# Ledger of designs, part 28: designed miniproteins, single chains, continued (3)

Each design is a single chain, and the fold is of that chain. pLDDT is the mean over its residues in the fold that is shown.

## One batch from the design tools (miniprotein)

Design m8951
Fold by ESMFold2-Fast:
Structure m8951 (fold): chain A 84 residues (1-84)
Amino acid sequence: SAETEAKIRELAELIASDPELAAAVLEEARQVLENEEEVLEKVKAASEEEKELGKLSLRLAAEVARLLGDEETAKRLEELREKI
């Protein structure tokens, strides 16, 4: 929803303003992308609530990556979100 997107944008801006937190979020995102096949297998057994939380986490990480100029990582995270 537009409200969810606004909250994601606000949180992403707060994260991007903190270099240590931004680095931690992007490192977690890289680990998820490196283990995409394992993540997708776990998603098959996940509840709908867990899937929605996973999508929100990927969307937030993608927005952080985009704010830091890492468009490639942002795109890969959004593509993974589409597969969930």
Scores: mean pLDDT 85

Design m8952
Fold by ESMFold2-Fast:
Structure m8952 (fold): chain A 74 residues (1-74)
Amino acid sequence: SIEEIKKIGEETIERVRKLAEEYNAPQSLIDFLVGLIRHETKEAIEEKVSVEEFKEAMERFLEQVEAELKALKA
């Protein structure tokens, strides 16, 4: 449902904020990543993507974000 897609998007934003806090990411990067998640959420709703597919996409996005933050720290 649309509401489940929105919930996944907001939960992903919350998880990105926690990762950003852990890695001391600048606010500009946090704002950019949050904007990407909001855009992806709107696109998923418009394209009628399944809840399961969107959840998997958001999990992969979080894995990529964490990997990039780790690389920047090194």
Scores: mean pLDDT 85

Design m8953
Fold by ESMFold2-Fast:
Structure m8953 (fold): chain A 78 residues (1-78)
Amino acid sequence: EEEKRKELEKKLEEVDKQIAETSARNVAGIRALDAYLAAHPELPPEEVRRLTINYIADSLIDIGDLIDEEIKVRKELK
């Protein structure tokens, strides 16, 4: 059981690292989207909204999956 706890602690560290890395990529992606929108002021509001929603949805799915994994590991550690 002690061995299992150490395994879960390592898993938690790895998930936390993945969350940090994914968050950094999401921030870079937001900056890239902002730059793209600034370079294309001719885009209609509907297109701007579509691009923004798609980015937010994809980012939330990625982070959500990692948070779900962290929650599972933390539940096993208690």
Scores: mean pLDDT 78

Design m8954
Fold by ESMFold2-Fast:
Structure m8954 (fold): chain A 80 residues (1-80)
Amino acid sequence: SAAAAVAAAERAVREFEEAEKKLKEGKESGDAVKYTAAAITLIGAALEGRLTVEAAKKLGVEDHPAIQAAKAKADKYLKR
């Protein structure tokens, strides 16, 4: 449903923000385990965000702010 796509996008954005915070903390503290775990979480969130944007596009809710935010985050981490 459209509501499920929006909820998934909002979750993906929150996962990006939490993972970005942990990535920065791991980098600043020199904690390789924390840094690596955060990097893996960021990649996973980016893939989920991309899939959510594709689903939202099919449902006609691509222009929703949460979907656009998820798209921006996914593009940031998955672009060449």
Scores: mean pLDDT 79

Design m8955
Fold by ESMFold2-Fast:
Structure m8955 (fold): chain A 60 residues (1-60)
Amino acid sequence: GSGAEDGAAIGAAVGARLGGDEGANKGGTMGSIVAYEGGAGPEGAKQAGIDGYRAGKELA
């Protein structure tokens, strides 16, 4: 997949596993890093971070 999609998926998985504010923060950070390293660029990394953060928050 794209770096942004891979980052969002990893961020969501981390967020879901931890839950709450911790899951949101770690999911967002991890999603952003993976997306950026996968070539999504700054905008894709930002979006993946937001998606991971939201997944963590919603699953708490």
Scores: mean pLDDT 74

Design m8956
Fold by ESMFold2-Fast:
Structure m8956 (fold): chain A 87 residues (1-87)
Amino acid sequence: MDLEKAIELGEEAERALKEGREDEAKRKAAFAQLYYGRAVAKERGDEEVIKLVEEALEKIKKTEDPEEQLRIAEETLRKAREIVAAK
C-alpha cells in the first residue's frame, strides 16, 4: 500500500542521510513524499491530486538525478497542497 511504502522509504532515506549517502537519501525521500501524497489523495478521493502524483512518479522514474527527483517530488506536493487549499 502507498502509505506503507512511504513510511518504509522515508525510514530508508533517514538512514541513508545519517550514513552520509546523500544521493540515496534524496532519491528515497522523493519516492516517499510522492507515495505519501498519493495515499492521502486516495483517502480523500482527490482524483486531481492522484493524477498529479502519478505523473510525478513517472517523471522521477525516467531521471537518474537524485537532486531532480527530490525537486520534482517537492514541487508536486506544493501543487497538491494548493489544490487542497482551494477546496
Scores: mean pLDDT 83

Design m8957
Fold by ESMFold2-Fast:
Formats: structure tokens, sequence, C-alpha cells
Structure m8957 (fold): chain A 90 residues (1-90)
């Protein structure tokens, strides 16, 4: 359901937030900027999904924003894994 997907992506966002926090001081300025931009895009789209689902009762629009949030969470996770690998190779 849309509600279960919101809960899933919010949990995923919190887990990625913790991982970013753990490696933050090892990141370059460029990596920090890129991860922050992807993070805030995911947050923004999740907020829009919740507004459409809970406040406006528009499941179709909520799903569109969830798809965008998931896209940015996927990009965030991929960039985070690249940064982790680079730290391990140093």
Amino acid sequence: SVEEKIKELKKRLRELEEEISEIWDSLTAEEKKELAELYFKAVSYLDEAEIYYYLKKDEEKAQEYLDKAEEYLDKLEAKLEEAKKKIEEE
C-alpha cells in the first residue's frame, strides 16, 4: 500500500542518515555537497507524498512523489557506497 511504502522509505531514509553521519568527517567537500543535495531531494519528495496521501487523500499523486523519493534514495545509497569504498581504499 501507499502507507506501507511511506513507512518503508522513511525507515530507509533514517538508516541512510545514520550511515552518512558516521562517515561525514571522512568525506570531501564535494561528496558532502552531493550527498546533502540527494538527501534533501529525498526528504522533499517524501514530505510531498505524505501531504498528498494523508492531507489531500490523493493516492495517485502520493505514489508519483513516492516513486521520485525512491529514485533519490537509490541515488543517495549508491553515492554513499562509492564514498565508503573510497574511504576503505585510502
Scores: mean pLDDT 88

Design m8958
Fold by ESMFold2-Fast:
Structure m8958 (fold): chain A 73 residues (1-73)
Amino acid sequence: SHHMELVERVSEEIVEAIKKATENHVGPIPLSLALGLIDRYLEENEVPEELHEDIKAEALRRMKEDPSLTLEP
């Protein structure tokens, strides 16, 4: 569906943006920082609020599964 396609695409864009934002970060990325960066991206890019919950969940899933990223709880 269009909803699922938008969630997947925007989540990919967020993960790449977080990788760039944290490229100089040493050690694991705090979960609170990752969540804050997701929220900031959603606000700055005026993403519709009805997509926010699904995009946050999918972006976190992708980051946890990405071997180039280490998240701390």
Scores: mean pLDDT 84

Design m8959
Fold by ESMFold2-Fast:
Structure m8959 (fold): chain A 64 residues (1-64)
Amino acid sequence: SMEELQRMTDRIYDIITRADAEGASREERHARVMALAREFLDEGVPDEVVGLAVQLAMERHDRE
């Protein structure tokens, strides 16, 4: 659903912003995002939906 997509996007965005606030490297930030993406896949979320949530979170980060 759109609500689930928004919730996933918000969680990924929170990981990105928290990593940046902690001074984490780009590689560490990427690893944290991929770990969360894997959790969504393990919960049965389709790959294309997880990919879209990651893309939307990254686009939001690039704008801020």
Scores: mean pLDDT 85

Design m8960
Fold by ESMFold2-Fast:
Structure m8960 (fold): chain A 86 residues (1-86)
Amino acid sequence: SFLDAFYAAAKRVFGEKEAKRLLELVKSGAERAKALSPTPLSDDTALKIGATSAIMYELARAVEEKDEELAEKVTRLAKEVSAIDA
Protein backbone atom coordinates (compact mmCIF):
# COMPACT_ATOMS: atom_id res chain seq x y z
CA SER A 1 0.00 0.00 0.00
CA PHE A 2 1.01 3.66 -0.28
CA LEU A 3 1.19 3.95 3.53
CA ASP A 4 3.46 0.89 3.81
CA ALA A 5 5.77 2.26 1.08
CA PHE A 6 5.79 5.74 2.69
CA TYR A 7 6.57 4.26 6.13
CA ALA A 8 9.41 2.16 4.70
CA ALA A 9 10.93 5.21 2.96
CA ALA A 10 10.54 7.40 6.07
CA LYS A 11 12.18 4.71 8.25
CA ARG A 12 15.19 4.54 5.88
CA VAL A 13 15.63 8.33 5.93
CA PHE A 14 14.59 9.36 9.47
CA GLY A 15 14.42 6.19 11.57
CA GLU A 16 11.44 4.49 13.22
CA LYS A 17 10.38 7.16 15.74
CA GLU A 18 10.25 10.01 13.18
CA ALA A 19 8.72 7.69 10.55
CA LYS A 20 5.78 6.97 12.91
CA ARG A 21 5.29 10.71 13.54
CA LEU A 22 5.37 11.45 9.78
CA LEU A 23 2.92 8.60 9.11
CA GLU A 24 0.43 10.21 11.52
CA LEU A 25 0.87 13.56 9.71
CA VAL A 26 0.14 11.81 6.37
CA LYS A 27 -3.03 10.20 7.78
CA SER A 28 -4.18 13.49 9.35
CA GLY A 29 -3.49 15.37 6.11
CA ALA A 30 -5.45 12.77 4.11
CA GLU A 31 -8.51 13.21 6.36
CA ARG A 32 -8.25 17.02 6.01
CA ALA A 33 -7.98 16.68 2.21
CA LYS A 34 -11.15 14.54 2.14
CA ALA A 35 -13.01 17.05 4.36
CA LEU A 36 -12.00 20.04 2.19
CA SER A 37 -12.56 18.39 -1.21
CA PRO A 38 -15.72 19.47 -3.11
CA THR A 39 -15.77 15.99 -4.75
CA PRO A 40 -15.04 12.56 -3.18
CA LEU A 41 -11.33 11.67 -3.11
CA SER A 42 -9.99 8.12 -3.32
CA ASP A 43 -7.95 7.00 -0.30
CA ASP A 44 -4.86 6.82 -2.56
CA THR A 45 -5.25 10.44 -3.74
CA ALA A 46 -6.00 11.70 -0.19
CA LEU A 47 -2.91 9.93 1.21
CA LYS A 48 -0.71 11.42 -1.56
CA ILE A 49 -2.03 14.90 -0.68
CA GLY A 50 -1.35 14.14 3.01
CA ALA A 51 2.21 13.04 2.20
CA THR A 52 2.82 16.18 0.12
CA SER A 53 1.52 18.34 3.00
CA ALA A 54 3.72 16.53 5.57
CA ILE A 55 6.82 16.93 3.37
CA MET A 56 6.11 20.65 2.79
CA TYR A 57 5.64 21.20 6.54
CA GLU A 58 8.93 19.42 7.38
CA LEU A 59 10.78 21.43 4.71
CA ALA A 60 9.37 24.68 6.16
CA ARG A 61 10.53 23.55 9.63
CA ALA A 62 14.04 22.80 8.30
CA VAL A 63 14.26 26.30 6.76
CA GLU A 64 12.97 27.97 9.97
CA GLU A 65 15.44 26.00 12.12
CA LYS A 66 18.27 26.47 9.54
CA ASP A 67 18.76 22.69 9.64
CA GLU A 68 20.55 21.70 6.41
CA GLU A 69 20.66 17.99 7.39
CA LEU A 70 16.88 17.95 7.90
CA ALA A 71 16.38 19.75 4.55
CA GLU A 72 18.49 17.10 2.75
CA LYS A 73 16.57 14.25 4.43
CA VAL A 74 13.19 15.83 3.55
CA THR A 75 14.34 16.23 -0.08
CA ARG A 76 15.37 12.55 -0.17
CA LEU A 77 12.01 11.47 1.31
CA ALA A 78 10.18 13.62 -1.29
CA LYS A 79 12.06 11.89 -4.14
CA GLU A 80 11.34 8.40 -2.74
CA VAL A 81 7.65 9.20 -2.16
CA SER A 82 7.23 10.68 -5.68
CA ALA A 83 8.30 7.25 -7.03
CA ILE A 84 5.46 5.38 -5.23
CA ASP A 85 2.82 4.22 -7.74
CA ALA A 86 0.14 3.33 -5.12
Scores: mean pLDDT 85

Design m8961
Fold by ESMFold2-Fast:
Structure m8961 (fold): chain A 61 residues (1-61)
Amino acid sequence: MQALVQGLFDPDEAVRLAAAKALGALKLSDATVKGLLAAVGQHQGEEAKERIAKAIEEGRK
């Protein structure tokens, strides 16, 4: 889990999307996902947060 969270902040978009989908597949609690998305938004901006949120949802199938 720790390595996947770090992947969300990778400069490579493909790595970020892969990490987000993997986190979605783990079916983390909504509170955990909300915290991760807040951190992404603060670090990378709202558009990046929305893309990561969609990738997490995609990973949930």
Scores: mean pLDDT 76

Design m8962
Fold by ESMFold2-Fast:
Structure m8962 (fold): chain A 72 residues (1-72)
Amino acid sequence: SMSPLQQEYSDKALKLMKEGDLKGVEELLKEAKTIGEVQGIMTGLSEAGAPGELLQKAADKLVELRREEAAK
């Protein structure tokens, strides 16, 4: 099950997708600071049936944050 933070970001991503606000999704990914937040966004995008390009951007952000964590 998702944490409350993951659920919050999942709900935000789903809402933006339902509204057709793709730029809002990109800004949400840009503001995401933690692995959990990006995982929440990915869940919301997947549930909304987002284009593969947006899912790939979320996956790339997740890889970047994991690399930053491993480098510390």
Scores: mean pLDDT 84

Design m8963
Fold by ESMFold2-Fast:
Structure m8963 (fold): chain A 76 residues (1-76)
Amino acid sequence: SELEELSERARADPEEARRIHLERIPEQEEEMRKQGLSDEEIEAIRKIYEEALDMALAGESQEAISKKGEEELKKL
């Protein structure tokens, strides 16, 4: 999953993970729009991923990050 990949990158190299995440935002938004997601849904997903990155940088477990991300995504 994207949350799992983001968490893995953040643990290995936090600066690189943040840079890659920021570079991929426009591409991820375009992919979501192609899937028929609304702007509101895209913003909600972006917020979930941003929170996941912040949790990973704060040293939260991958399990905690994945659980929270999955619960939030299911609400959409």
Scores: mean pLDDT 72

Design m8964
Fold by ESMFold2-Fast:
Structure m8964 (fold): chain A 71 residues (1-71)
Amino acid sequence: MEEEMEAGVLEVAIAVYLVTGDYEGAVREAERAVERFADDAEVVRYALEAMAEAYEKLGDRERAAEWRARA
């Protein structure tokens, strides 16, 4: 089976964590998405943007800017 199902599950998990305010959970699932789908530019970009948003909400603006620049 293709990676589509796993990528979609991770993206939904990231979105749920961001919406519910679990920014640490969002970072963790975004890191997993980058690790598992490193060659999928769309998944990586989404995960990097999600990490940037999560770090902004956590008050770590320096890390947020770093991840946004990589997306």
Scores: mean pLDDT 76

Design m8965
Fold by ESMFold2-Fast:
Structure m8965 (fold): chain A 74 residues (1-74)
Amino acid sequence: SSSQIAHYEALIANLERDIALVERRIDELDRRAAQATGRARVRLDIHRLFYEAVLNSSRWLRDRLRAKINELRA
């Protein structure tokens, strides 16, 4: 239904904003990691892995919601 599609579109819009925020955080971590050495570098690399996992999960959910909209429009 059109109301179900509108609901999924709103969820996708929220996910896209969250994805953009996480991408900016990863860019900031990569910039800081380029200037870091030793234990400080290892901590930044671990933190980056955490954000990468969050990004992958958010992108997966977004793609699943997009697929649902396509099914509802077909």
Scores: mean pLDDT 89

Design m8966
Fold by ESMFold2-Fast:
Structure m8966 (fold): chain A 59 residues (1-59)
Amino acid sequence: MEAELRRALRLLDIYAKELGASQPEVDEAKELLRQLIAEGVSGREALARAVKLLEEKTG
């Protein structure tokens, strides 16, 4: 779980930078990512949902 969360958070930061997301948007996506992983969602699926949230806010 810890290593999976850490990798997903790093990938989310890369996506956020590429999309030009603001810090509040990044923080909201990170919170969603943490919650999903804590609930047993895979890091890949949690990351996909967090990225979709960023795309909706930045698009």
Scores: mean pLDDT 81

Design m8967
Fold by ESMFold2-Fast:
Structure m8967 (fold): chain A 77 residues (1-77)
Amino acid sequence: SRRRAVVASAAAILKAAVYFLKNSNLPKEEKIKALREIARAAEELAREAEELGDEKTAKLARETLEEARKEIEELEK
């Protein structure tokens, strides 16, 4: 369905965004701000994918959420 395709694409984009932010030379505060927005979006996408029965996308979104939160914790040290 269109909704499943959009949610799956969004999850993939967020995963890529975490990767690029982690390897960027942006100021710490800008990275944290962006990662917090990614975490919020990933949490919502995980819920949406789960409601749509897309277990693979839900797992990807949950992994992206966890990675974003872990990176925020490392940056806040």
Scores: mean pLDDT 87

Design m8968
Fold by ESMFold2-Fast:
Structure m8968 (fold): chain A 89 residues (1-89)
Amino acid sequence: MRKEVEEIAREFMEKLKEAKSPEERREVFEEAVARLSEEERRELLEFMRERVAAGRSESELKSDVERFGAALYHAEELRRLEEEERRER
């Protein structure tokens, strides 16, 4: 992972720790998706998963990783559906 992506990953994790409402957590996920390229989002998700697997995660990090992964999947699926609709028209 690039140093820049690692810095964004740390910032993202800090924002998740500070988020206390479902709305705030959703905003953090949306900001990460908007700021990062598709490849960088994958790198961020893998970095977070590696921290969970290594047992170095905070208590809620595993849940946050699962939610972030779901958000990335939905964003990719929506884009694919938009491309398919554009093809038909």
Scores: mean pLDDT 63

Design m8969
Fold by ESMFold2-Fast:
Structure m8969 (fold): chain A 71 residues (1-71)
Amino acid sequence: SGADLAVDLLVKEAGLAREVAEAVVAMARQGSSREELIAVVKEALLAQGLSEEEATRLAEGAVDAVLRLLA
C-alpha cells in the first residue's frame, strides 16, 4: 500500500525510527497539513543530531514524497 511505502521511505531515506515514521504517516492520513508534518519530521531529525539546515531540507523532501505516495 501507499502507507507501507511511505513508512519505508521515512525509515530508509529520512532515517526516522519506524515508530515515528508510522506516526507521521497516520497524521498525514488523518489530514494533517504539510507544514505540521514537516514540523514533526524536522523535530525528530533535530533530536537525532542533524543541523537545522539538514533537518529542514530532509523533512521537506520526505514529507513531499509521503504526500505523493498517499495521494
Scores: mean pLDDT 88

Design m8970
Fold by ESMFold2-Fast:
Structure m8970 (fold): chain A 115 residues (1-115)
Amino acid sequence: SMKQEAARALSVLEFVFTVEISSTWFYLKTKGPEEANREAIKGLNEVKEMLKEFESKFELSPEVRKQLNDLISTINDFINTLKTETPTEEQMEEMFTVLKDKFSKFVKAWEEQLQ
């Protein structure tokens, strides 16, 4: 069903997002901030493409579309920051905290649409 396909897509998205954050932290601790910055940009672009594919495959309510657009906009802002600056470890943690919150709001809005 569409609900089962969407749940699978969201589970894969959550897994990829978690792996990309963990990978960025691993690179920061083992290879330094410049390599961590490149890893973060790569991961954010992968998550962004998956979110766009989700939008193309499923019908979204206005509320879900609003949360999705806010998440994609936040990802674009962070990619631009990472391209122009090398953030501190503290700044990178703050960015990931914001991204996790935006992702959670998107997932919640989608789950509420299915009720």
Scores: mean pLDDT 85

Design m8971
Fold by ESMFold2-Fast:
Structure m8971 (fold): chain A 70 residues (1-70)
Amino acid sequence: AVPAARSALEEGDKENAADHFAAAVLRGQVTDEERDEMLEKLGITREQLDERVARIEKMAAGSRAGAAAL
């Protein structure tokens, strides 16, 4: 969730903050303003965020495929 990403960022854990934020984006829990704010605070590009979202989605899809689909 976005609150978890912000909490991790406040603790100085940018890596966990970026992963929590990417998970929130994947779940549709992020507004355009929150996305832009977190990109600036994390010091990552939109493309880097998209790569993290794609990685998390592949992990989730792999889990789903193993349970219900090929």
Scores: mean pLDDT 72

Design m8972
Fold by ESMFold2-Fast:
Structure m8972 (fold): chain A 74 residues (1-74)
Amino acid sequence: SLAEEKARVIAALRAAFDEVLPLLPAEAQPAARALLAAHLARIEAARSLEELRAAVAAALRDLQAFIAEALAAK
């Protein structure tokens, strides 16, 4: 079901994020947590599999870009 796929995706994103978060500069961690929370809310709001896939793709793109920029910062 859509609810089961949402739960699985949210759990996977949280698990991956928990592994990466400690590797980020301390000053970037609050913004990273806020970005994840915003994307998790969008994923939970998805009303169809198409919306869910779009929300997940946006989350991965934005989180990957943020992490790359945070790790490149001096």
Scores: mean pLDDT 88

Design m8973
Fold by ESMFold2-Fast:
Structure m8973 (fold): chain A 69 residues (1-69)
Amino acid sequence: ANELLKKAAEYIKQGNEKEAIEYLKKAVEELNKQDPTLARIAAELMAKYAEEQGMKEAAKVARELAEKV
């Protein structure tokens, strides 16, 4: 879970929105199996980070994931 979340953040930093979205989905899904509250917080933080980097689609996906956990 932590490794997947770290990779998502790295792809956001690199400007690779497609890979960022893929790893965000995997990271939040794995975190949700362990701790739904942590999964929601992680998704919300990643949505903010993606938005700050100009990745509107990644931010939208992260917000949708936060709503589902």
Scores: mean pLDDT 82

Design m8974
Fold by ESMFold2-Fast:
Structure m8974 (fold): chain A 80 residues (1-80)
Amino acid sequence: RVEEAEKAVKEAVEAAKKGDAEKARKAGEKLVSLLPPEVQDDARQAFEKVVELAKEGKNEEAEELAKRVGDTAVGLLRKL
């Protein structure tokens, strides 16, 4: 549900900001599992990019991308 997705987004953003690529990946996987099948592949690819940025030490870019992808996903779920 939307509340679970919001928690997953917060976890992903926090992990990305800290450069914790593993935690960011797990939070992203949780969020993707809550989305409709039609958008799961796109969301998964976006979070793979967040994980890559975190691994590269680009924490600010990873945080911003995680926020944008997360906000879009939560917005979609609120319409369901």
Scores: mean pLDDT 79

Design m8975
Fold by ESMFold2-Fast:
Structure m8975 (fold): chain A 74 residues (1-74)
Amino acid sequence: MSEEEVQLLLDIFRHEMEEMVKEIKAEKDEKKKEELIKRLQQSADRLIAYLESQGQLDLAAEVRELLEEALKEM
C-alpha cells in the first residue's frame, strides 16, 4: 500500500517534469525561462524533502538524478 503510493507519486512527478521541460524548451524569454527552471527545481526539492522526511533516501536520490537528466536535456 505505502510503496504503491510512493511509486504513484514518483510517476506523477516524472510526468510533471516532462511537461515542464517542454515548456522551458519552448520559452523564448530568458527571464521567464529562468523562472520555469526555478519552479522545476523547487518542485523537485519539495518532493526530495518529503521523501527524506519519510526515510526514503534512495527514492530522494532518484528524484535528484531525474532532475539532473532533465536539466541536461534543456
Scores: mean pLDDT 79

Design m8976
Fold by ESMFold2-Fast:
Structure m8976 (fold): chain A 79 residues (1-79)
Amino acid sequence: LSVETLVQAAIQAIQVVRDKGLLSEEEAQRWQQRLQQAAADGASSEELGRLIVQALNGLDDEGREAFNEALNAAVAAAL
């Protein structure tokens, strides 16, 4: 996956979790900004992966499942 594809997929997944009420709009915006800033600063896919794991650690089991489903769907659509 390209860095751009990973960032877009992760942002879509965060939006899905927010839309389900499992993450606040403020928290979703903060994670989107962090991912976009990291990519702008030249972060590798591995570094972005670590940020995604940090976002997941802030979610309960339902939120984590919803995020993983949405992320996998977005990644598959981008391939």
Scores: mean pLDDT 81

Design m8977
Fold by ESMFold2-Fast:
Structure m8977 (fold): chain A 73 residues (1-73)
Amino acid sequence: SLSEKLDEKLEELAKNDASKAELLEISLELADYLRELALPIMEKENPEGYEIFKKNEPLSEKTRKGLEELIKK
């Protein structure tokens, strides 16, 4: 799935110090973009899927803040 591939990609990229900061920044923007696009459509077309997606969101506020701190360093 998209979420699973994103998690695997982030872990793989974290092992590459040369581009980790830039990739984390792109990953945050991509995650926000996908969430903004998907949530309204899911709510209208698949309300049950929306509930599941919302509960299993990979980026919590805590995780998001942690990634922002890593980018700032």
Scores: mean pLDDT 61

Design m8978
Fold by ESMFold2-Fast:
Structure m8978 (fold): chain A 81 residues (1-81)
Amino acid sequence: SAYKKEIERLEKERKEHIAKMKKESAQVLSDGMQRAAQDPKNRDEILDKAKEEVKKLEQEGKRYSEEYDRRIDEVRAEGLA
């Protein structure tokens, strides 16, 4: 059905977005660790900044996931009507 295909598309897009955000978070943390190693005087501040950036990416990922959940629920409700 059209509703099933739309749900499958949304689930795929959600999965791909989550994977992208995880990759970006890993890169931010890796870059932060490298900068901290090069600037030990400011190590804690650099690592705290990297952790805050990861936290923001996680919050964005959660909001995006919740948006997809709402859209999927709407498609399911329409398909049941």
Scores: mean pLDDT 85

Design m8979
Fold by ESMFold2-Fast:
Parts: C-alpha cells; sequence; structure tokens
Structure m8979 (fold): chain A 64 residues (1-64)
C-alpha cells in the first residue's frame, strides 16, 4: 500500500540520518536494505515503524 511504502521510505531516510550522526555511514546500505525488507513483509504502517525502531535500537547499541 502507499502508506506502507511511505512509512518505509521515511524510516530509511531517518535511519540514514541517524547513521551519519553516529559516524557509521558505511552501514547505510545494509540498514536501508533491512528497512526495505521489513517494509516488503509488513501488512501495516505500525509493523514498519516497530521494525524500524528495533533496527534503530540495535544499530545504536552496536555503534556506541
Amino acid sequence: SGAIEAATRYAQRELAETLRELGAEERIPEVVARVRAAGDKASSVLEVLEAAAQITAEVREEVA
């Protein structure tokens, strides 16, 4: 759906910006692909946002 696609693209942009702020730009392609995969499997906007939040938490722990 358009809403799921929009949420997926939003999450990809937000996570890419977070990775730039953390100095982990090399991880952007990997993380963007993970968000894309989550969006492709999601049946709702909430599922995309929950997956993006989990990926963000994992990445923050790994690069801290």
Scores: mean pLDDT 84

Design m8980
Fold by ESMFold2-Fast:
Structure m8980 (fold): chain A 104 residues (1-104)
Amino acid sequence: MIEIPEASVEELREALDRLAAGYEQGLEHLKNSELPEEVRKLLTEALEHAKRYAETKNLEDLRKAFELLARLLLAQAKSEEEREEIELGLREVLKIIDRIEKAE
């Protein structure tokens, strides 16, 4: 089990900001790849949500960005173990978002 350490809302927001910046860069790189149109549309939507979060700090945009990224990764998962890792990662990020929403 991944244990989320006790942290202030500010520390959690800083962690999400760093994670969102990393995903924005990753999504931008993937957007420039030769991918099927359907995959490119989902990547573009996820990137737009990540950019809106960076500008507005609206947690709903961050939530949508990670949910879309998880859907893309799950569609490309080669094993059940890889799928479980993606689902666990998404769940942990969503727990952090929920904690910030409840504290604010």
Scores: mean pLDDT 71

Design m8981
Fold by ESMFold2-Fast:
Structure m8981 (fold): chain A 62 residues (1-62)
Amino acid sequence: MEELVEELRKLGASDEVIDAAREAYKKGLTKAQAYSIAARIAFERGDVEVARKLLEKALELL
């Protein structure tokens, strides 16, 4: 959990995006799925570059 939050912050994710990923992971989704959800939230917020980085990270974890 803590490591996921730190990685998301390093990639430029906002607190709202981090909270969404934290909730997904807490519900038993994989780390890759948590990153994928974070990417979707970032994209919806208009943070296209952050969304791209998060999606790329999710794909690396599959």
Scores: mean pLDDT 79

Design m8982
Fold by ESMFold2-Fast:
Parts: sequence; structure tokens; C-alpha cells
Structure m8982 (fold): chain A 69 residues (1-69)
Amino acid sequence: DEELRKRVGERVERLGVRLATEEGIDPATVPVETALARLREEGLSEEEVALLERIAQDASTLVELARML
């Protein structure tokens, strides 16, 4: 669903901003596996996690994942 994809994309984007502003981490250096772990920790729904895991197969970093959403 496009609405689900948009919602997941907004969460990925917010994570990137938070890592940069609160933790001083460059989002372009964050591996996709690390991004997925952080997003799961933040309480995504089963549907959001399933979509994210499927898209993440083609991404290597948080920035690449965000561009695919």
C-alpha cells in the first residue's frame, strides 16, 4: 500500500534526522541492518516491519533505504 510505504518512509527519515542531530551519526554511514534494528526497537507494526524488510533487501545504508520509500 502506498500509504503504508509513505508512513514507513517518514519513520526512516525521522530516524536519520534523530541519529544526525541527537547522536552525531552521519546517516549515510549507517548500515541497513543497524537501521532496521533501531526501527524495530521503536515499535513498528508487523505490516510496517514486513514492508521494510522486503525493501531493505535492495539497500545497504539508511540513506539508500530512505530513497527507496
Scores: mean pLDDT 80

Design m8983
Fold by ESMFold2-Fast:
Structure m8983 (fold): chain A 87 residues (1-87)
Amino acid sequence: DEEVAEQIEREFPEEVRRLEELVERMAEAAHAGDIEAVRELGREILELLDEMAARAKDPRARAALEQARARAEAETEAVVAALRAKA
């Protein structure tokens, strides 16, 4: 839902910017094969999403952030598994 995503960006502009930074750093760590960095950055992403969900004023925004957290957790696990398979 684009409208919910735009609302989250308006409510949490600094946190969205931080999430973008963390996602970029996780991609760099994954490219470098740094499993521990991927795991740590994944943890920071999950913590930030949990904090945003707890502070979200709109129940739809909170639900979207909870879904984003579940996706981020699954993606982190998939990246770690792929990196372990390459080693």
Scores: mean pLDDT 85

Design m8984
Fold by ESMFold2-Fast:
Structure m8984 (fold): chain A 79 residues (1-79)
Amino acid sequence: ADRVTQIVDDMEKEMKKLGAPKETIREGVRAVLHASQGNKKAMEESLKKTKEIAEKNLSKEKAKKVVEIAKKGAQQAYQ
């Protein structure tokens, strides 16, 4: 519980600094939670949604950073 909570908190803080919309942050959080449960398919679907919403609302460079933050969080939670 503690490790997943820390990953989510760090991810939300980094995403907020980049101006990510609440919907992007929610999908990133979902990816981390699915990863913590070993649900790779749901994790990948949430990461795809994170990317789609970020690319619609942020610059290309900021969207790429948001996606990398979400992927890193999900990878850390999966182990």
Scores: mean pLDDT 86

Design m8985
Fold by ESMFold2-Fast:
Formats: C-alpha cells, sequence, structure tokens
Structure m8985 (fold): chain A 70 residues (1-70)
C-alpha cells in the first residue's frame, strides 16, 4: 500500500538519524539521500491525503541532505 511505502521510507530516514546520532555523517548522508529519492519517486502516485505528509517529510529529509553535504 501507499501507506506502507511511506512507512518504509520513514524507516530508511530513521537509519540516517541513528547514524548521525552515532557520528557517522557519511552513512547518515546515504540514508537521507535514499529517503529523498524514494519519496520523490513515490510522491506523484500518492493519494491526496498522503501527499501533504510526504511533502513535509521530503522537505525535512532534503534539509538534512543539504546540511550533511557541506
Amino acid sequence: SAEQKLANIEAVAKKGEEALAAGDRLTAYFYYSLAVKELEELLPDLPEELKERARELLQKYRAKVAELKK
């Protein structure tokens, strides 16, 4: 389901958060970048009710990728 796909992407981002908490910026960058890519690919096919949540998550994960790329 679309909800399950969103939950899977959030789990990927959580791995990025855990890596960042452990000081592993490279692994954090990888997982957040993967979450961004998967969200961008999923977003057009989401029902309207999930699109707003997905856009908020995409903005959050993009900000993390931008911070870690510097």
Scores: mean pLDDT 86

Design m8986
Fold by ESMFold2-Fast:
Structure m8986 (fold): chain A 105 residues (1-105)
Amino acid sequence: SLLDELRERFAKLSLEEILTAIQNVLDRIIDEYPEFKELAEKIKKIVTDILNNPTYSKEEILQKLEEAKKLVDEIIEKGKDDPTVRFLAEVAKILIDTAIEKVKA
């Protein structure tokens, strides 16, 4: 599937590249889906705080990424009838899962 191809590609990215990619997906949701703007802005703030704070511990980064993942799951559940917003949220979730794996390694 396209999502499986994206997983393989994302696994090759650095943590900074993954966090930047999450911001780009979230910006599209913010711009195109007013109903999900508040949730997407909350996720973007978490990701931006990680990207801009070099003093976060591994444990703090993991906690923040798990929080972001829960908010993405809310977009997936609420947006389940819209294939485009669901796809964008699933891409964001894959990026977050990949970031979690890289931080754990």
Scores: mean pLDDT 88

